Designed miniproteins, single chains, continued (2). Designs and how they scored, part 3

Each design is a single chain, and the fold is of that chain. pLDDT is the mean over its residues in the fold that is shown.

## One batch from the design tools (miniprotein)

Design m4071
Fold by ESMFold2-Fast:
Structure m4071 (fold): chain A 79 residues (1-79)
Amino acid sequence: DEELERMFEEAKEKQGLSEEQIEEARRHFEEGLRALEEGRYQEAIDHFQKVEELFPGNLELQMYVGVLILEAAVRLVFP
């Protein structure tokens, strides 16, 4: 997702995050999407929460993954 990569690059510049932190966030995001697609909703939530933890105070990124957490949570409790 080009939009997500832009958000990661902006977070790196604005928050001084390392390449390693960005790669960890990307891995959690990709695992979260895979878990969501496979119906493993709790695992998806856990991965997306890890992305939010890696970008404290980044409202744009937290809103972006927050929508995905909400989607997974709704599907977890209302299958």
Scores: mean pLDDT 82

Design m4072
Fold by ESMFold2-Fast:
Structure m4072 (fold): chain A 59 residues (1-59)
Amino acid sequence: MSLQEQTDQLVDDYVNAPNIETARALSVQLDDLIDQGATLTPEQLDRMREAGERLSPPS
């Protein structure tokens, strides 16, 4: 599986994370792939931002 395919899968897993703990673990894995040269699309960044907001409710 290519680096990009791994990144796409982790983005999907992050967006569908059931809780903040799972999302944080997946974000660490995504950061590792980005350090290896993976690139996130604007669409993927928007989806991850929405998921982060869902998992971190306002004060």
Scores: mean pLDDT 79

Design m4073
Fold by ESMFold2-Fast:
Structure m4073 (fold): chain A 86 residues (1-86)
Amino acid sequence: SLGDLKAEFLELVVETASLIDEALRLAKEKNDEEAIKKLEELRNQVSEIFEEFRSTDASPEEVREMIERIKEIKEQVEKIKEELLK
Protein backbone atom coordinates (compact mmCIF):
# COMPACT_ATOMS: atom_id res chain seq x y z
CA SER A 1 0.00 0.00 0.00
CA LEU A 2 1.03 3.65 -0.29
CA GLY A 3 1.07 3.84 3.53
CA ASP A 4 3.50 0.89 3.68
CA LEU A 5 5.75 2.58 1.08
CA LYS A 6 5.70 5.87 3.04
CA ALA A 7 6.55 3.97 6.26
CA GLU A 8 9.44 2.19 4.46
CA PHE A 9 10.72 5.55 3.13
CA LEU A 10 10.60 7.22 6.57
CA GLU A 11 12.35 4.26 8.25
CA LEU A 12 15.06 4.29 5.55
CA VAL A 13 15.56 8.08 5.97
CA VAL A 14 16.00 7.65 9.77
CA GLU A 15 18.44 4.72 9.29
CA THR A 16 20.45 6.64 6.66
CA ALA A 17 20.61 9.84 8.76
CA SER A 18 21.83 7.80 11.77
CA LEU A 19 24.50 6.11 9.60
CA ILE A 20 25.65 9.53 8.28
CA ASP A 21 25.95 10.82 11.88
CA GLU A 22 28.09 7.78 12.83
CA ALA A 23 30.29 8.15 9.73
CA LEU A 24 30.69 11.92 10.31
CA ARG A 25 31.79 11.26 13.91
CA LEU A 26 34.45 8.78 12.63
CA ALA A 27 35.59 11.16 9.85
CA LYS A 28 35.96 14.08 12.31
CA GLU A 29 37.85 11.83 14.77
CA LYS A 30 40.30 10.93 11.94
CA ASN A 31 40.44 14.54 10.58
CA ASP A 32 39.44 13.21 7.14
CA GLU A 33 38.30 16.49 5.54
CA GLU A 34 37.37 14.84 2.19
CA ALA A 35 35.14 12.27 3.95
CA ILE A 36 33.52 15.02 6.09
CA LYS A 37 32.74 17.08 2.97
CA LYS A 38 31.29 14.07 1.08
CA LEU A 39 29.17 12.96 4.07
CA GLU A 40 27.78 16.50 4.52
CA GLU A 41 26.90 16.55 0.77
CA LEU A 42 25.11 13.18 1.18
CA ARG A 43 23.30 14.48 4.32
CA ASN A 44 22.10 17.51 2.30
CA GLN A 45 20.84 15.18 -0.47
CA VAL A 46 18.84 13.14 2.11
CA SER A 47 17.34 16.40 3.49
CA GLU A 48 16.40 17.54 -0.04
CA ILE A 49 14.66 14.21 -0.81
CA PHE A 50 12.84 14.34 2.56
CA GLU A 51 11.63 17.93 1.85
CA GLU A 52 10.43 16.77 -1.60
CA PHE A 53 8.53 13.89 0.11
CA ARG A 54 7.06 16.23 2.78
CA SER A 55 6.08 18.97 0.26
CA THR A 56 4.38 16.63 -2.27
CA ASP A 57 1.36 14.35 -2.05
CA ALA A 58 3.59 11.70 -3.62
CA SER A 59 2.23 8.83 -5.73
CA PRO A 60 3.34 5.22 -5.00
CA GLU A 61 5.73 5.42 -7.98
CA GLU A 62 7.27 8.69 -6.73
CA VAL A 63 7.75 7.18 -3.23
CA ARG A 64 9.49 4.11 -4.77
CA GLU A 65 11.83 6.43 -6.72
CA MET A 66 12.60 8.35 -3.49
CA ILE A 67 13.29 5.04 -1.66
CA GLU A 68 15.78 4.03 -4.40
CA ARG A 69 17.52 7.45 -4.19
CA ILE A 70 17.91 7.09 -0.38
CA LYS A 71 19.19 3.48 -0.82
CA GLU A 72 21.90 4.74 -3.22
CA ILE A 73 22.95 7.40 -0.68
CA LYS A 74 22.97 4.79 2.14
CA GLU A 75 25.25 2.53 0.04
CA GLN A 76 27.68 5.44 -0.49
CA VAL A 77 27.70 6.21 3.27
CA GLU A 78 28.35 2.52 4.09
CA LYS A 79 31.35 2.48 1.70
CA ILE A 80 32.77 5.68 3.26
CA LYS A 81 32.29 4.21 6.77
CA GLU A 82 34.07 0.97 5.74
CA GLU A 83 37.05 3.01 4.45
CA LEU A 84 37.13 5.08 7.68
CA LEU A 85 37.28 1.85 9.78
CA LYS A 86 40.48 0.63 7.99
Scores: mean pLDDT 90

Design m4074
Fold by ESMFold2-Fast:
Structure m4074 (fold): chain A 108 residues (1-108)
Amino acid sequence: SKLEEIERILRNAAAKLKAEFPEYQDLIDEFYQRMLERLRKAYEEGKTPEEIIDELGEVFSEALAAFEKHLTPEQARRVQELLSRTFYAIRLIIEGKPLPEELRAFLE
């Protein structure tokens, strides 16, 4: 299902972030859990694709802001890259669009 595919992508993204930033594993896990809870609730409530994307976008924005407070500019750019690619992939799945080869390679 779309939900299972998105959950797998979020799990893989969290794993990649923890591998690159092990000192922030608790912060990564906090946002990962918030994202899962928000995602599951949105699907349970029968929200539209646009509404689900908006809600997840809020959590991704909060995560980026939280990381930027702790990271160097170079590290912040890497986190922004990882989060932006993850969010874009999730948006495509929610919209029923195919993932580009670049994103599929990133998610594997």
Scores: mean pLDDT 85

Design m4075
Fold by ESMFold2-Fast:
Structure m4075 (fold): chain A 73 residues (1-73)
Amino acid sequence: SFPSVKKNIDDNKKQYDDFVSKSDPSQKKQIDQIKQDLDVSIDIFNNSKTPTQVVSGGITSIGVQIDIDRMKK
């Protein structure tokens, strides 16, 4: 749903910010990659005017979560 997609994007932003605040300079390349994926997710969501477009944003958001989880290992 629209509210759940927004929550996922907001959660991804919070996790990204938390990860960046705890990272060191050697992680910059991986951080930049996640930022690009996050920005794409936000852009799709902000430009979504139909249920199908919102679902597309949600799928991109799941990919960002997976990338963040891998970097924490």
Scores: mean pLDDT 68

Design m4076
Fold by ESMFold2-Fast:
Order: C-alpha cells, then sequence, then structure tokens
Structure m4076 (fold): chain A 106 residues (1-106)
C-alpha cells in the first residue's frame, strides 16, 4: 500500500531528525529533513491518512524543535498543523516557506 510506504518514510524521517538533533546539527541541515517530513505529511493527508494521527506527529516534532531551541522550525510545523486543522493551506504555506527559508540560512 502506498499509504503504508509513506507511513514508513515518515517514521524514517522522524528517526533521522531525532539523530540530527542529538548530534547538534545546524538549522540548515534540519531544514532539509523538515521539508521532507512536511511533504510526506501532505502526501499522507492526500491519500486519506487520519488527520489526528498527523497532528500528533507534528506536535511531537514541534516540541522536539522547541526543546532544542529551533523556534523557526517549531513555528513552521505549528502552521502546518493549523493548515491541516482549518484546510486553509493558502494562508499558512507562505508562512511555512518563509520560516524554512530563514532556518535554511543558518
Amino acid sequence: SELEELKELLEEAKEELKRLLEEGAKPSELTLVTARIINIVLELLEKGADKEELIKVLEELKELYRKAGHEDLAKALDYLKKAIETGDFEKYFPKIEELLSKAGKK
């Protein structure tokens, strides 16, 4: 199932993110894996994955970023959560892109 493959890719990306945070990776390196996670979450949503499950994943990763001092990346995930909750992707995607761009230059 494509949905099962995407869920596996999300778990792999989450593990990579946790390793990078533990290793003290730069925000620019974290930005690449964050963008990958966002794309996987959006594909999962399109394929009919449970919104509540996706929101829980975003909350977990947001907390990890916040604890590590990566506020721009934490805010990007919070805006993605709001986009999923409201369906207003046009409102939140420009904010996500701006935050990822800022983090990617560090």
Scores: mean pLDDT 87

Design m4077
Fold by ESMFold2-Fast:
Structure m4077 (fold): chain A 79 residues (1-79)
Amino acid sequence: MSLEEIVEKAEQALALAKIVGSEEGVKLAEEAIKAAREQKDGETAEAYVKAARYEVLSLVDPSYRELAEEYRARAEELE
């Protein structure tokens, strides 16, 4: 996946997090944009995109919380 595609997905995750009022989702999506644009790190950025998406999903279905935590931990390890 290109850095441009990752940025687009991160911006979509950011928009969704803002709509649902997920402060943690906003933070994770902003970290994804930073990793892709400033650090040129697609692997870290993709992990933050997945963490942000699952964080937003966990607000409606708690089963996604474990996935959100897993991808957040992965992104933090890659930094």
Scores: mean pLDDT 82

Design m4078
Fold by ESMFold2-Fast:
Structure m4078 (fold): chain A 99 residues (1-99)
Amino acid sequence: MSAAEQEKRKRQEEVLADLVAIARAMLARGASREEIIERLSKRVGKETAELIVKGVLGDSEAGEKALEKLKDYELDEAERAEAAAALAELEARAAALRA
């Protein structure tokens, strides 16, 4: 296995993790599946957005298909900022549940 192939997969997994964080934060706010798909589809297209949401809801096969569709996708600055904010919100919610 080449280092370049490992690095590419790691980047794909990081992109998917950021999009999953956005989806999970929306779900925690009470957003519907349809609202989450609509928001993500503006960035990654409807088919990929549907696969990401299915993966978040427990469909590991859909998650793997989403990873393959993101193979050449790079997050822009706005997407990275949204993902960072989503992760911070999820961490704050988890901390509140522990307090």
Scores: mean pLDDT 78

Design m4079
Fold by ESMFold2-Fast:
Structure m4079 (fold): chain A 77 residues (1-77)
Amino acid sequence: MIPGLELSQEEVDAFVEELEKADPKNASKIVAGHLLAVASADPEARARIYEAIAKQYEKMGDKETAERFRKLAEELR
């Protein structure tokens, strides 16, 4: 198999936890810093990350962007 996953399960768990605990204003910056890791993650890991992103956008009052990320997560499952 061609290895596309550079982020381990433990690193995914740590990233999701960091993202969920972060100030909503910093969520987009955290995601931008980890774009390559997110792109390299398996579908289930990406779904978990997208759900965490959706929760942060909802906390910011951007319900439209939050719903889009929830749909992306659902499509990966």
Scores: mean pLDDT 69

Design m4080
Fold by ESMFold2-Fast:
Structure m4080 (fold): chain A 89 residues (1-89)
Amino acid sequence: DNSRKSQILLRISDGVGRVLGPNNSLYLTSLGSSYYYLGNYQLSAQYYQQSIQSDPNFSVAWSNLGQAYQQLGNYDLSQQYYQLSQQLS
C-alpha cells in the first residue's frame, strides 16, 4: 500500500521538521529518505543535496545521496558521493 506508506513516511518527516526547522540537515535528510522509500529518487536526491548545503560535514546525507544516484543510474556520481561520505566519517 504505497499511499499508506507515503503518509507514514511523510508524517514522520513532518514531525522531525517541526522540532528541527525547515533548513535543518536532519529534517532534509529525513525528507530525502522518505521520498527514496517511495521510489521518487530524483526528489530524494534534491532533499539530500539541500541537507548537504545546510551541513556539508553530515556524512549520512552524502552516503544517502550516493544511494539515490545509484537508483537513478548515475554510478559515477554515486561513487563520488560514497567516497565523500567515507572521508567525513
Scores: mean pLDDT 80

Design m4081
Fold by ESMFold2-Fast:
Structure m4081 (fold): chain A 72 residues (1-72)
Amino acid sequence: SLEEGKEALNKIAKGADPELIQKLREAISNGDIEKAIEATKALIDSGENATPEDREKAIEYVKKLAEEAKKK
């Protein structure tokens, strides 16, 4: 669900570089799906203890957020 994806993203973002988090927020708000996915991957790669399931849920969540922003 989107709620599970949000929780996975929050877990990945905990202790992450604030600048990477800001780039992700900007990509999502601009509806830039490709940049949102890349920013999420960068957060995952810079973080520790992300499970494969957490990675998939976070990516799917940001993709859907960016797609919704693009429609506006």
Scores: mean pLDDT 78

Design m4082
Fold by ESMFold2-Fast:
Structure m4082 (fold): chain A 86 residues (1-86)
Amino acid sequence: HMEALERYAERLLDAIRETIEKAKYLGLPDDVIANIVKAAIDSFIELFKDHPELAKRFLQRVIEIAEEFGLDKVVEVVREYLKKLD
């Protein structure tokens, strides 16, 4: 249940980081990377519907990854998701 969902969230964070690294290597612009990350979040946010604290931790970790890569547009998109969970 919760433990399995937490492990899934960690794997998604790893996948998002790898996707950002590859996109940056290919020279994709911030707007395109933000759209890719948004699509990924949109595709699985339903899995966190009954676990808002896990969803908040997940989204905060995505923000940290985006900040590490200087992706301001990604930070903006993810902050909107966090605001909706409050």
Scores: mean pLDDT 80

Design m4083
Fold by ESMFold2-Fast:
Structure m4083 (fold): chain A 78 residues (1-78)
Amino acid sequence: VPGAAAEVFEDTGLKADRSQLPALQAIAAEVAAATPGTLAVEVGIGPDGRVYVRAAGESREAAERAAALTREAVAKHL
């Protein structure tokens, strides 16, 4: 992909059980597929249940959009 790729990390402030991780990863994959300029989106859950989002995009703006959309979708699911 041409252009200056960028990656952003967002601590969502949300908490989830690890059993929810496959569902949250599916949401991240849907956002990545639907959002132009997105290279990858990852959702993880830390040992304390804290949810985080990492998004890579063709630009910083694309990565930030993907992260924000994923955070909103995750928040609605939880």
Scores: mean pLDDT 81

Design m4084
Fold by ESMFold2-Fast:
Structure m4084 (fold): chain A 74 residues (1-74)
Amino acid sequence: HRARADALEAQARASTDPLEAGILLGQAAEYYFKAGDYRRAARLARQGADLYRDVDPDMAQSLLDAARQAELLA
């Protein structure tokens, strides 16, 4: 899980498309959560939410909810 999360985060950082970057950050957050790395999961979910804020508010809210769940377990 952690290796997959690291790869997805690297892809997100390399992306010049905010929508693609947001999707990849959300996926990386999910894999960090499954790996038990709740701090990284929360951080990446919040970064993804920020990218979606003006593009897809519903997706941004879902990512913020995921970040809060991870923060409760950290």
Scores: mean pLDDT 80

Design m4085
Fold by ESMFold2-Fast:
Structure m4085 (fold): chain A 63 residues (1-63)
Amino acid sequence: SMAERLERARRLARRILEEGVASPEDLQELGRLLSAVHDAASDEELERWASALALGLAALAAA
């Protein structure tokens, strides 16, 4: 359901932001969830998820 996808995106983004790391699988999943929930998410949530993706990508690039 949309609510389950929103909760999953929120948990994944929070974990990435808190830990400062992400696997390629985490980034693929978060990107997929963003595409699925874009119209149902708040602007603040979308910005948070974009920040999580950027942080995760930077961490992978630095590894």
Scores: mean pLDDT 79

Design m4086
Fold by ESMFold2-Fast:
Structure m4086 (fold): chain A 114 residues (1-114)
Amino acid sequence: MKKKVISAVIYVTKDGKIEVYYEEFEVSSGEEAALKQVELAEKVYDELKKKGIDVKLSNSEGIPIFSDNAPEEVIEKAKELAKKIGELQEKLLTTDDKEEQEKIYEEILELIKK
């Protein structure tokens, strides 16, 4: 069965703001969901680079993107947010209960919306 999932990329600006880029997909497997997450991260990185923004990728599963001069404390908050979203997305992919899927989906959206 296909499941609705959210792929999200977290970007920390040089002025200490957290921006979240996300897209909604229907996927048939966790592998497809992981691929969509990587594709979104690469797309966001390329778009920021085209705007002349110097950005770095984190060597982590959540792949947080940050400006060279981003505050360290905000980068750490972004990493925590990425981890929470990833954990919820894993639960969403592993549950077969439609009511639980909807609740997890809304929890991810609430985290993204602040």
Scores: mean pLDDT 75

Design m4087
Fold by ESMFold2-Fast:
Structure m4087 (fold): chain A 72 residues (1-72)
Amino acid sequence: SPPVELDMDEFLALSPDEAYERTLEFLRWVDEETQDRELTLAIGDGLIEWLSTVDPEIAEAARRAKAEFLEE
């Protein structure tokens, strides 16, 4: 399940550019809190999977954010 700090109704109201920035910030925050990159990526994948069922455009923004996070 998505973390409580990521309001999904609010998230789906974002533009793709805002969703990209919000997802990237979220992944960085999860990684900082968990100190576990594999867990962070699993959480990100769960978010992207759910988004893919409800908003493909926001899901694509989230995938781009994950790709950027992987390059860090």
Scores: mean pLDDT 79

Design m4088
Fold by ESMFold2-Fast:
Structure m4088 (fold): chain A 63 residues (1-63)
Amino acid sequence: SKLDELEEKLKRMEKSAKEVIESGNKVLLMSALHELKEFLKEVEDEKLKKRVEEIIKEIESKL
């Protein structure tokens, strides 16, 4: 389903975001933030939205 596809995409983005957060690289953090905000616009499921928003907040806390 489309929801399963979005879940799988989010899982990959979460893994990438963790690596970027651990790197502390401001340019990579800003790029990841932009990509997550764009992904958030495509997500209609409330549970997925909250997960994306939590990752965004974590990245913003490192900037």
Scores: mean pLDDT 84

Design m4089
Fold by ESMFold2-Fast:
Structure m4089 (fold): chain A 90 residues (1-90)
Amino acid sequence: EEVREALRHIAELALEGADYAVKNYSKEEAQKRIAELFQEAADIARALAEVTGSPLAREYAERFQKASELAKKDVDKAIEELRRIYEELK
C-alpha cells in the first residue's frame, strides 16, 4: 500500500508538472520538459523498486519510461497515459 501511494504521488507530480509546462512554455519547450519530467518519474519509481523490492514499482517505472518515450512523439497521448496510471493507482 505504501508503494502504491508513493507511485500515485509520483504520477500526480508528473501530471502537475506537465500541466504547468503546457501553460507556461512554447510547444517545443513543453514537449522537451514533459519528456524529461516523465523520465525522472521513471527513475524515481525505479529507485523505489530497488529499495523496496516491489514488482509493482518496477512495473510502473517501465510504464513511466514508455510515457517519456511517447512524449517525444505525441505529448498529448503521453499525458493521457499518465492520467490512466494515476487513476489505476487510486
Scores: mean pLDDT 90

Design m4090
Fold by ESMFold2-Fast:
Structure m4090 (fold): chain A 90 residues (1-90)
Amino acid sequence: MSKEQFDLEVEIGLLAMEAAILKKTAERLLARDPSNPKVQEALKKIEEAEKYLEKALQAVREGNFDEARQLIEKAKSLLEEAKKLLDEAV
């Protein structure tokens, strides 16, 4: 495996773990208030980020590192927006 492929797979794995933690936080908040629109919006952004991370991992495996980086940046942006929404919901 190239260093570039390894570094990108590690970054994707770390972001996937972050998405899982945020999803658990959103689930706990929805259990208290199922109608909270900020939590629902955050959950949608987390799910979209997870889809970008799956596409990024596939791009890495295909050797398309530039596409993978773009998808990773989109996922990062969505997770940062989700964090802000969840922080505002608490």
Scores: mean pLDDT 87

Design m4091
Fold by ESMFold2-Fast:
Structure m4091 (fold): chain A 74 residues (1-74)
Amino acid sequence: SDEEQRALTEERIAELEAQAAAETDPRRRKTLQHAIAMLRHLERESLARRVSFEEFRAQVETLLAATRAELARL
């Protein structure tokens, strides 16, 4: 549902924002800020296309995994 997608988005954004606020490396902070922007974009597109919650969850997990991999390289 739209409510479930928004709840997941808000939870993950809050976690990423807290991580970005604690981050002292500007490259790592920028990576986290890009992830937040991508997650907001993903939510808007998913809601507009009426993507299923399970498909949205999978896309979010893929984005977060890619973000973790990029942070590990920095």
Scores: mean pLDDT 87

Design m4092
Fold by ESMFold2-Fast:
Structure m4092 (fold): chain A 79 residues (1-79)
Amino acid sequence: SLEEEYLRRPLELLERALEEDLPIEEKKRLAEEGRRLFEEVARLASRVLPPEKRHLLEELRERVEELERRIRERLEEEE
């Protein structure tokens, strides 16, 4: 669905930031870009998403927070 595609975009950027062979600076850039995109998506979704689909935004938020925790751990490990 269009909602699923739109909500997936921040996750794609954050998941890419977890790639093993990616330079640390690129990981930081992708993490920042993913966060910005998530904030934009969340803002728009909160206004346009029907009540019965609000759980999709909550699921997205949880997944973004989980990926950000993993990225932070990886960045700290790499200095």
Scores: mean pLDDT 79

Design m4093
Fold by ESMFold2-Fast:
Structure m4093 (fold): chain A 59 residues (1-59)
Amino acid sequence: SMEEIREKILEEAGLTLQAMLEFETFRITKSAESKQKLDELIEQSNKIGKELQQLIKQQ
């Protein structure tokens, strides 16, 4: 549905923003925790991207 697609787009946008903030933190601090969070956000983004692609194909 359009609502599901909209929800996934918003989730993807949120993950992108969080990844940008974690990347900046990692650049400054060189923190292993920021690197781990960044990697997790990238994995979540890839998962949502695949789900979004599938939803669009079924409309």
Scores: mean pLDDT 82

Design m4094
Fold by ESMFold2-Fast:
Structure m4094 (fold): chain A 69 residues (1-69)
Amino acid sequence: SASAIEARLKAAEEAVKRAEELIKKGETGLAQSLLESLIADIESDPALAADPRGQAIVARARELLAKIK
């Protein structure tokens, strides 16, 4: 449902912010695991992968992964 997609997108956006905090604290391993899981979760769900907001979350997660790799 639309409300279920909205809840997952909101949780994903909060996960990105948590990953940014982990990177700032030097917890790069935890941030990497979180970001990789997030990308896999969104890309494995066609509804999230097709959503412009889902695409923006994946793009941001990949930017953060590039910063710590």
Scores: mean pLDDT 87

Design m4095
Fold by ESMFold2-Fast:
Parts: C-alpha cells; sequence; structure tokens
Structure m4095 (fold): chain A 96 residues (1-96)
C-alpha cells in the first residue's frame, strides 16, 4: 500500500542547509525516489518539511534515512545540541 509521509523538523536556522543536504543524500541512498524538501525560515529557527510517497513496508527505511541525516547534521553542529531540542512531527496518510 502506498502512503504519503509528511515529516516536519524544526531546527536552529544555522543547521538548516546542512540538514537539507544530509536528508537529500540519505533519502536517495535509501532508494526513496519520490520526495520533496522545503524550508521555511522563522526568526532563529527553520522548519524543514519532507514530503515523500513510498510503500508502507519502506517506512522503516525512510525513518532510518531521516535519523541518519539528523545524526550527521548534529555531528557537524555540536555547539547547537545545547540550544534547543529538535522538534519532529510526522504524518502518514494512505494514498487512495
Amino acid sequence: MKVKVTLTIRVPKEMADDLVAELREALEKAGVDEFKISVKYEGDYATITVEAVLDEKDLEKFSKAVLEAINRTLEKHPELREKAPLEIDAKVEPVE
């Protein structure tokens, strides 16, 4: 069954560009062929939205790719780990 995943990640704006790059690389490496990444800057924060269409059985691959991207970004920005916890929201909807 195909599902649409909308992932929203709120981060300090200083790590947004690196997180977008790491997300794109990790998702492509995981074989997620249909995804879109958008960024909205709001003061000191950026909201990164990832929209993907994938098979329900591939949700674990998607989740692992996202976690890998976040971890790689945090390794590049150790100083930002103490500023605020990352806010992550995920919505999964069936595709009719």
Scores: mean pLDDT 80

Design m4096
Fold by ESMFold2-Fast:
Structure m4096 (fold): chain A 88 residues (1-88)
Amino acid sequence: KEAWENILKDVLEFLDRLAADPSKSIEEIKKEVAARIFLYDQILKLEGLPVPSLETRLKLMDDLEKAKSVEEIRKAIEKWFEEYLKEV
């Protein structure tokens, strides 16, 4: 669905902007990305659209906590989105 593909695109573009900032630590990037994904969950909920299951959200949080690089954060986001699309 195009609306959900736009969410993935926005989150990945946001990650790229954060990664371009040399003052941002990996921990700060992870927090900012998690906050943006949480904002989309709230928007989807307000619109009455399906939000990721608790299981999918917990997997994303675990993957983000374990991520040590921008590339690992990107992989966590992509994996979360693939699981989310299976639920809708």
Scores: mean pLDDT 78

Design m4097
Fold by ESMFold2-Fast:
Structure m4097 (fold): chain A 84 residues (1-84)
Amino acid sequence: MEVKGTIKFDPSPETRERLLEAARKAGIQEELEKVIEDLNTKPTKESLKKLFELARKLQDEGVGRRLLSMFGAAAAIGAPGAGL
């Protein structure tokens, strides 16, 4: 999946379910749901950076890599020193 300019969050229901379960176990479910809602309603680079931070926390549960792959450019956009 390739994303240019604007990112969107439209994973399959299964992927979304697993992502939310991992976030719940990590204690960040509410933050993740809010970021997903923001990305679906009004995507901004700030929301994308927040998503990247949450993905980093989810990596402790082994799902951050999956989250980043769903957005394609999320890892590159959210990296320190990377421009948008």
Scores: mean pLDDT 60

Design m4098
Fold by ESMFold2-Fast:
Structure m4098 (fold): chain A 91 residues (1-91)
Amino acid sequence: MSEAIARAIGRYLRGLADYEAGDYENAVKDFEGAIELAPEGSDLRAKAYLNLGKVYADLGELDKAREYFEKAIQEGTGKVREEAEKALKDL
């Protein structure tokens, strides 16, 4: 595992913890950090986009939520893509 991938995983996990705690500001920062560090087209990057979309949906920022769900669909496969497609339809 490269240093960048290890850091991306750490940011993603922190983002999940912050989101579960209702700390949307830090969740956004951590998911954005995970996206920057994760390889393009990776499952990790798609998961970070999916969860960033969920944060913006909870904040009522539906246009941003839609944008990030679409990015999660574009880069994601399998379960992540299915969850992003469902989230986009449920907006």
Scores: mean pLDDT 88

Design m4099
Fold by ESMFold2-Fast:
Structure m4099 (fold): chain A 84 residues (1-84)
Amino acid sequence: DDKLIPSIKAAEEALKKGDIKTTVDLIKEASKERMSIDDWARAGKILVEASKKASEKYGIKEIDPTASLTEFKEQLKEFEEFIK
């Protein structure tokens, strides 16, 4: 089923406003849930956009949304540590 996690939608809106920290926090919250393929794809796309902005500002690595779910979670943990 296409059950969109509310925090993913909120993360998209935060990213539009350039609020990278809020975007990451919301995606981190979503990643604690059982993510569907659609949720993972949306979260990955949001994190890539946020990581590009953060990479220029903080010098952190961009997150790869094509990575496995396990690698995606590890990259998300690294990213959240830099943004917080």
Scores: mean pLDDT 66

Design m4100
Fold by ESMFold2-Fast:
Structure m4100 (fold): chain A 80 residues (1-80)
Amino acid sequence: SQKRVVEVLEKAAKEAYERVKKELVELGVPEEEAEKIAKKVQEAYKKAAELARQGKIEEAKEVVKKAGEELKKALEEALK
């Protein structure tokens, strides 16, 4: 159901923000930079939820996949 997909993506957005910020801060990234990266990941999930509300489920999945790739790159940069 469309409503269920939207709810899952909105929950994922909130959880991603908290987890990304915590991980980056623990790796020594300044809190302000960690918050900016976490917010970008959260906004990607919010965009996916908006696409899902429009019935564009495949586009929503693509946005989530790209957000995961961007997060991985941010973590790799933080470890340098």
Scores: mean pLDDT 79

Design m4101
Fold by ESMFold2-Fast:
Structure m4101 (fold): chain A 60 residues (1-60)
Amino acid sequence: MSGEEVKRAQEILKAMGFYSGPIDGVLDEEAKEALKRFQAAAGLEVNGELDEATKAALGL
């Protein structure tokens, strides 16, 4: 379950220009940095995790 959510998040972040790495379902350092940049831009807590607020903001 989490791997598919991570892939979807990677696709959205890539479309928004925050992420340029592979869509592999792994929250590596690059994907976590992309999440942090998105969270900061969206006014969310910057933690680099797919928490409920971050998923809601991504439309997951």
Scores: mean pLDDT 79

Design m4102
Fold by ESMFold2-Fast:
Structure m4102 (fold): chain A 119 residues (1-119)
Amino acid sequence: SLKEQARKAVDELIELTKEMIEAVKNKDYDKALEIARRFAELVRKIADTFNLSPAARARLDALVERILRIAEEMKKNPNIDPEKAIDEIQTAVAGILKILSEELGIEVDFEKLGFKPLP
């Protein structure tokens, strides 16, 4: 079903996020950037596959660009605080997952992801 495809795609985004955070913790910034690019491609594929609204796509693109900029900056400046970078990545990912949850009509367990509950 379309709902099962949406859930599988969101679960893949969650797994990529965990892999990206692990790469940052290991100071493997080349791998973190590679994973960030794969994450961006999957978000765009979801937006296209499920024909998301132009407004949702614009919000998703902005958050994806933020993740990519953080990953590129870590590669250029390896003295960046990894904890701050992880916090910024998690915040952007939480925003993406919230938009996708609303647009696709699926529930996302943010607590199981280690993200703070939405206010």
Scores: mean pLDDT 84

Design m4103
Fold by ESMFold2-Fast:
Structure m4103 (fold): chain A 68 residues (1-68)
Amino acid sequence: SHMKSEVVKESTFTGPLEEVKARLPTMEAFARLYASGAAKKYGGKPSVEVEIDEETGTARVTARVEYE
């Protein structure tokens, strides 16, 4: 199976871990909106990836569209 993915939006937030964790649901909701909007417009399946570096207090949320 050929799976291709395209990054539609990447968002990064750096701060105290409590603030990072408090902001994650909002960041994920916006990423999901971007991914879903792109998937609706161009076709494909929306996906969201979340990475947290607890040592630096950095969250990275990536909105993607996957297509076959």
Scores: mean pLDDT 82

Design m4104
Fold by ESMFold2-Fast:
Structure m4104 (fold): chain A 100 residues (1-100)
Amino acid sequence: MTEEEIKELADKFAAKFQKQIDAIEAKVKEAEKTGDKELAREALFEGEVLLGMIQLVRGVLNLIAKKKGYEEAKKYIDEKFEPLIKRAEEVIARAKKILE
């Protein structure tokens, strides 16, 4: 796997995770509007699973980049994934607040 292939893989996963976060955020917004605690529980579960997947993929890609000495790819992965992790955590926090 080349440094460029790692960056392309990071882009593909980031795009997929962004779409999944968008879908979960839409559920949270609807639950906030309606008070639907079942929808909030679904969003919380989906958000926690997604956060785990984002962290796992980031970890695996960073491990590969580190073993190959691809410092530029590591920075690229971190820049792409850090905002997604933060956004997933924010969506999870919002879902938890509805369930309080």
Scores: mean pLDDT 89

Design m4105
Fold by ESMFold2-Fast:
Structure m4105 (fold): chain A 67 residues (1-67)
Amino acid sequence: SEKEKELKELREKFLKFAKKAGLDEEEILKLFDELVKKGLSLVEIARKLTEYLISKIPEEKAEKVRF
């Protein structure tokens, strides 16, 4: 389905950013799976993943990571 395709693309996008930022990709996968199981919308999942990444990246290092 279209939603499944968008979820896959969203997951891959956040994994790429986590890897570039030197963050644990496994933690991103666990959070993504939890949010999907809770039935959150694509927008809500993207928001929570973005908040998580921002909270884990030091301000100086964040300038080198593009969303």
Scores: mean pLDDT 75

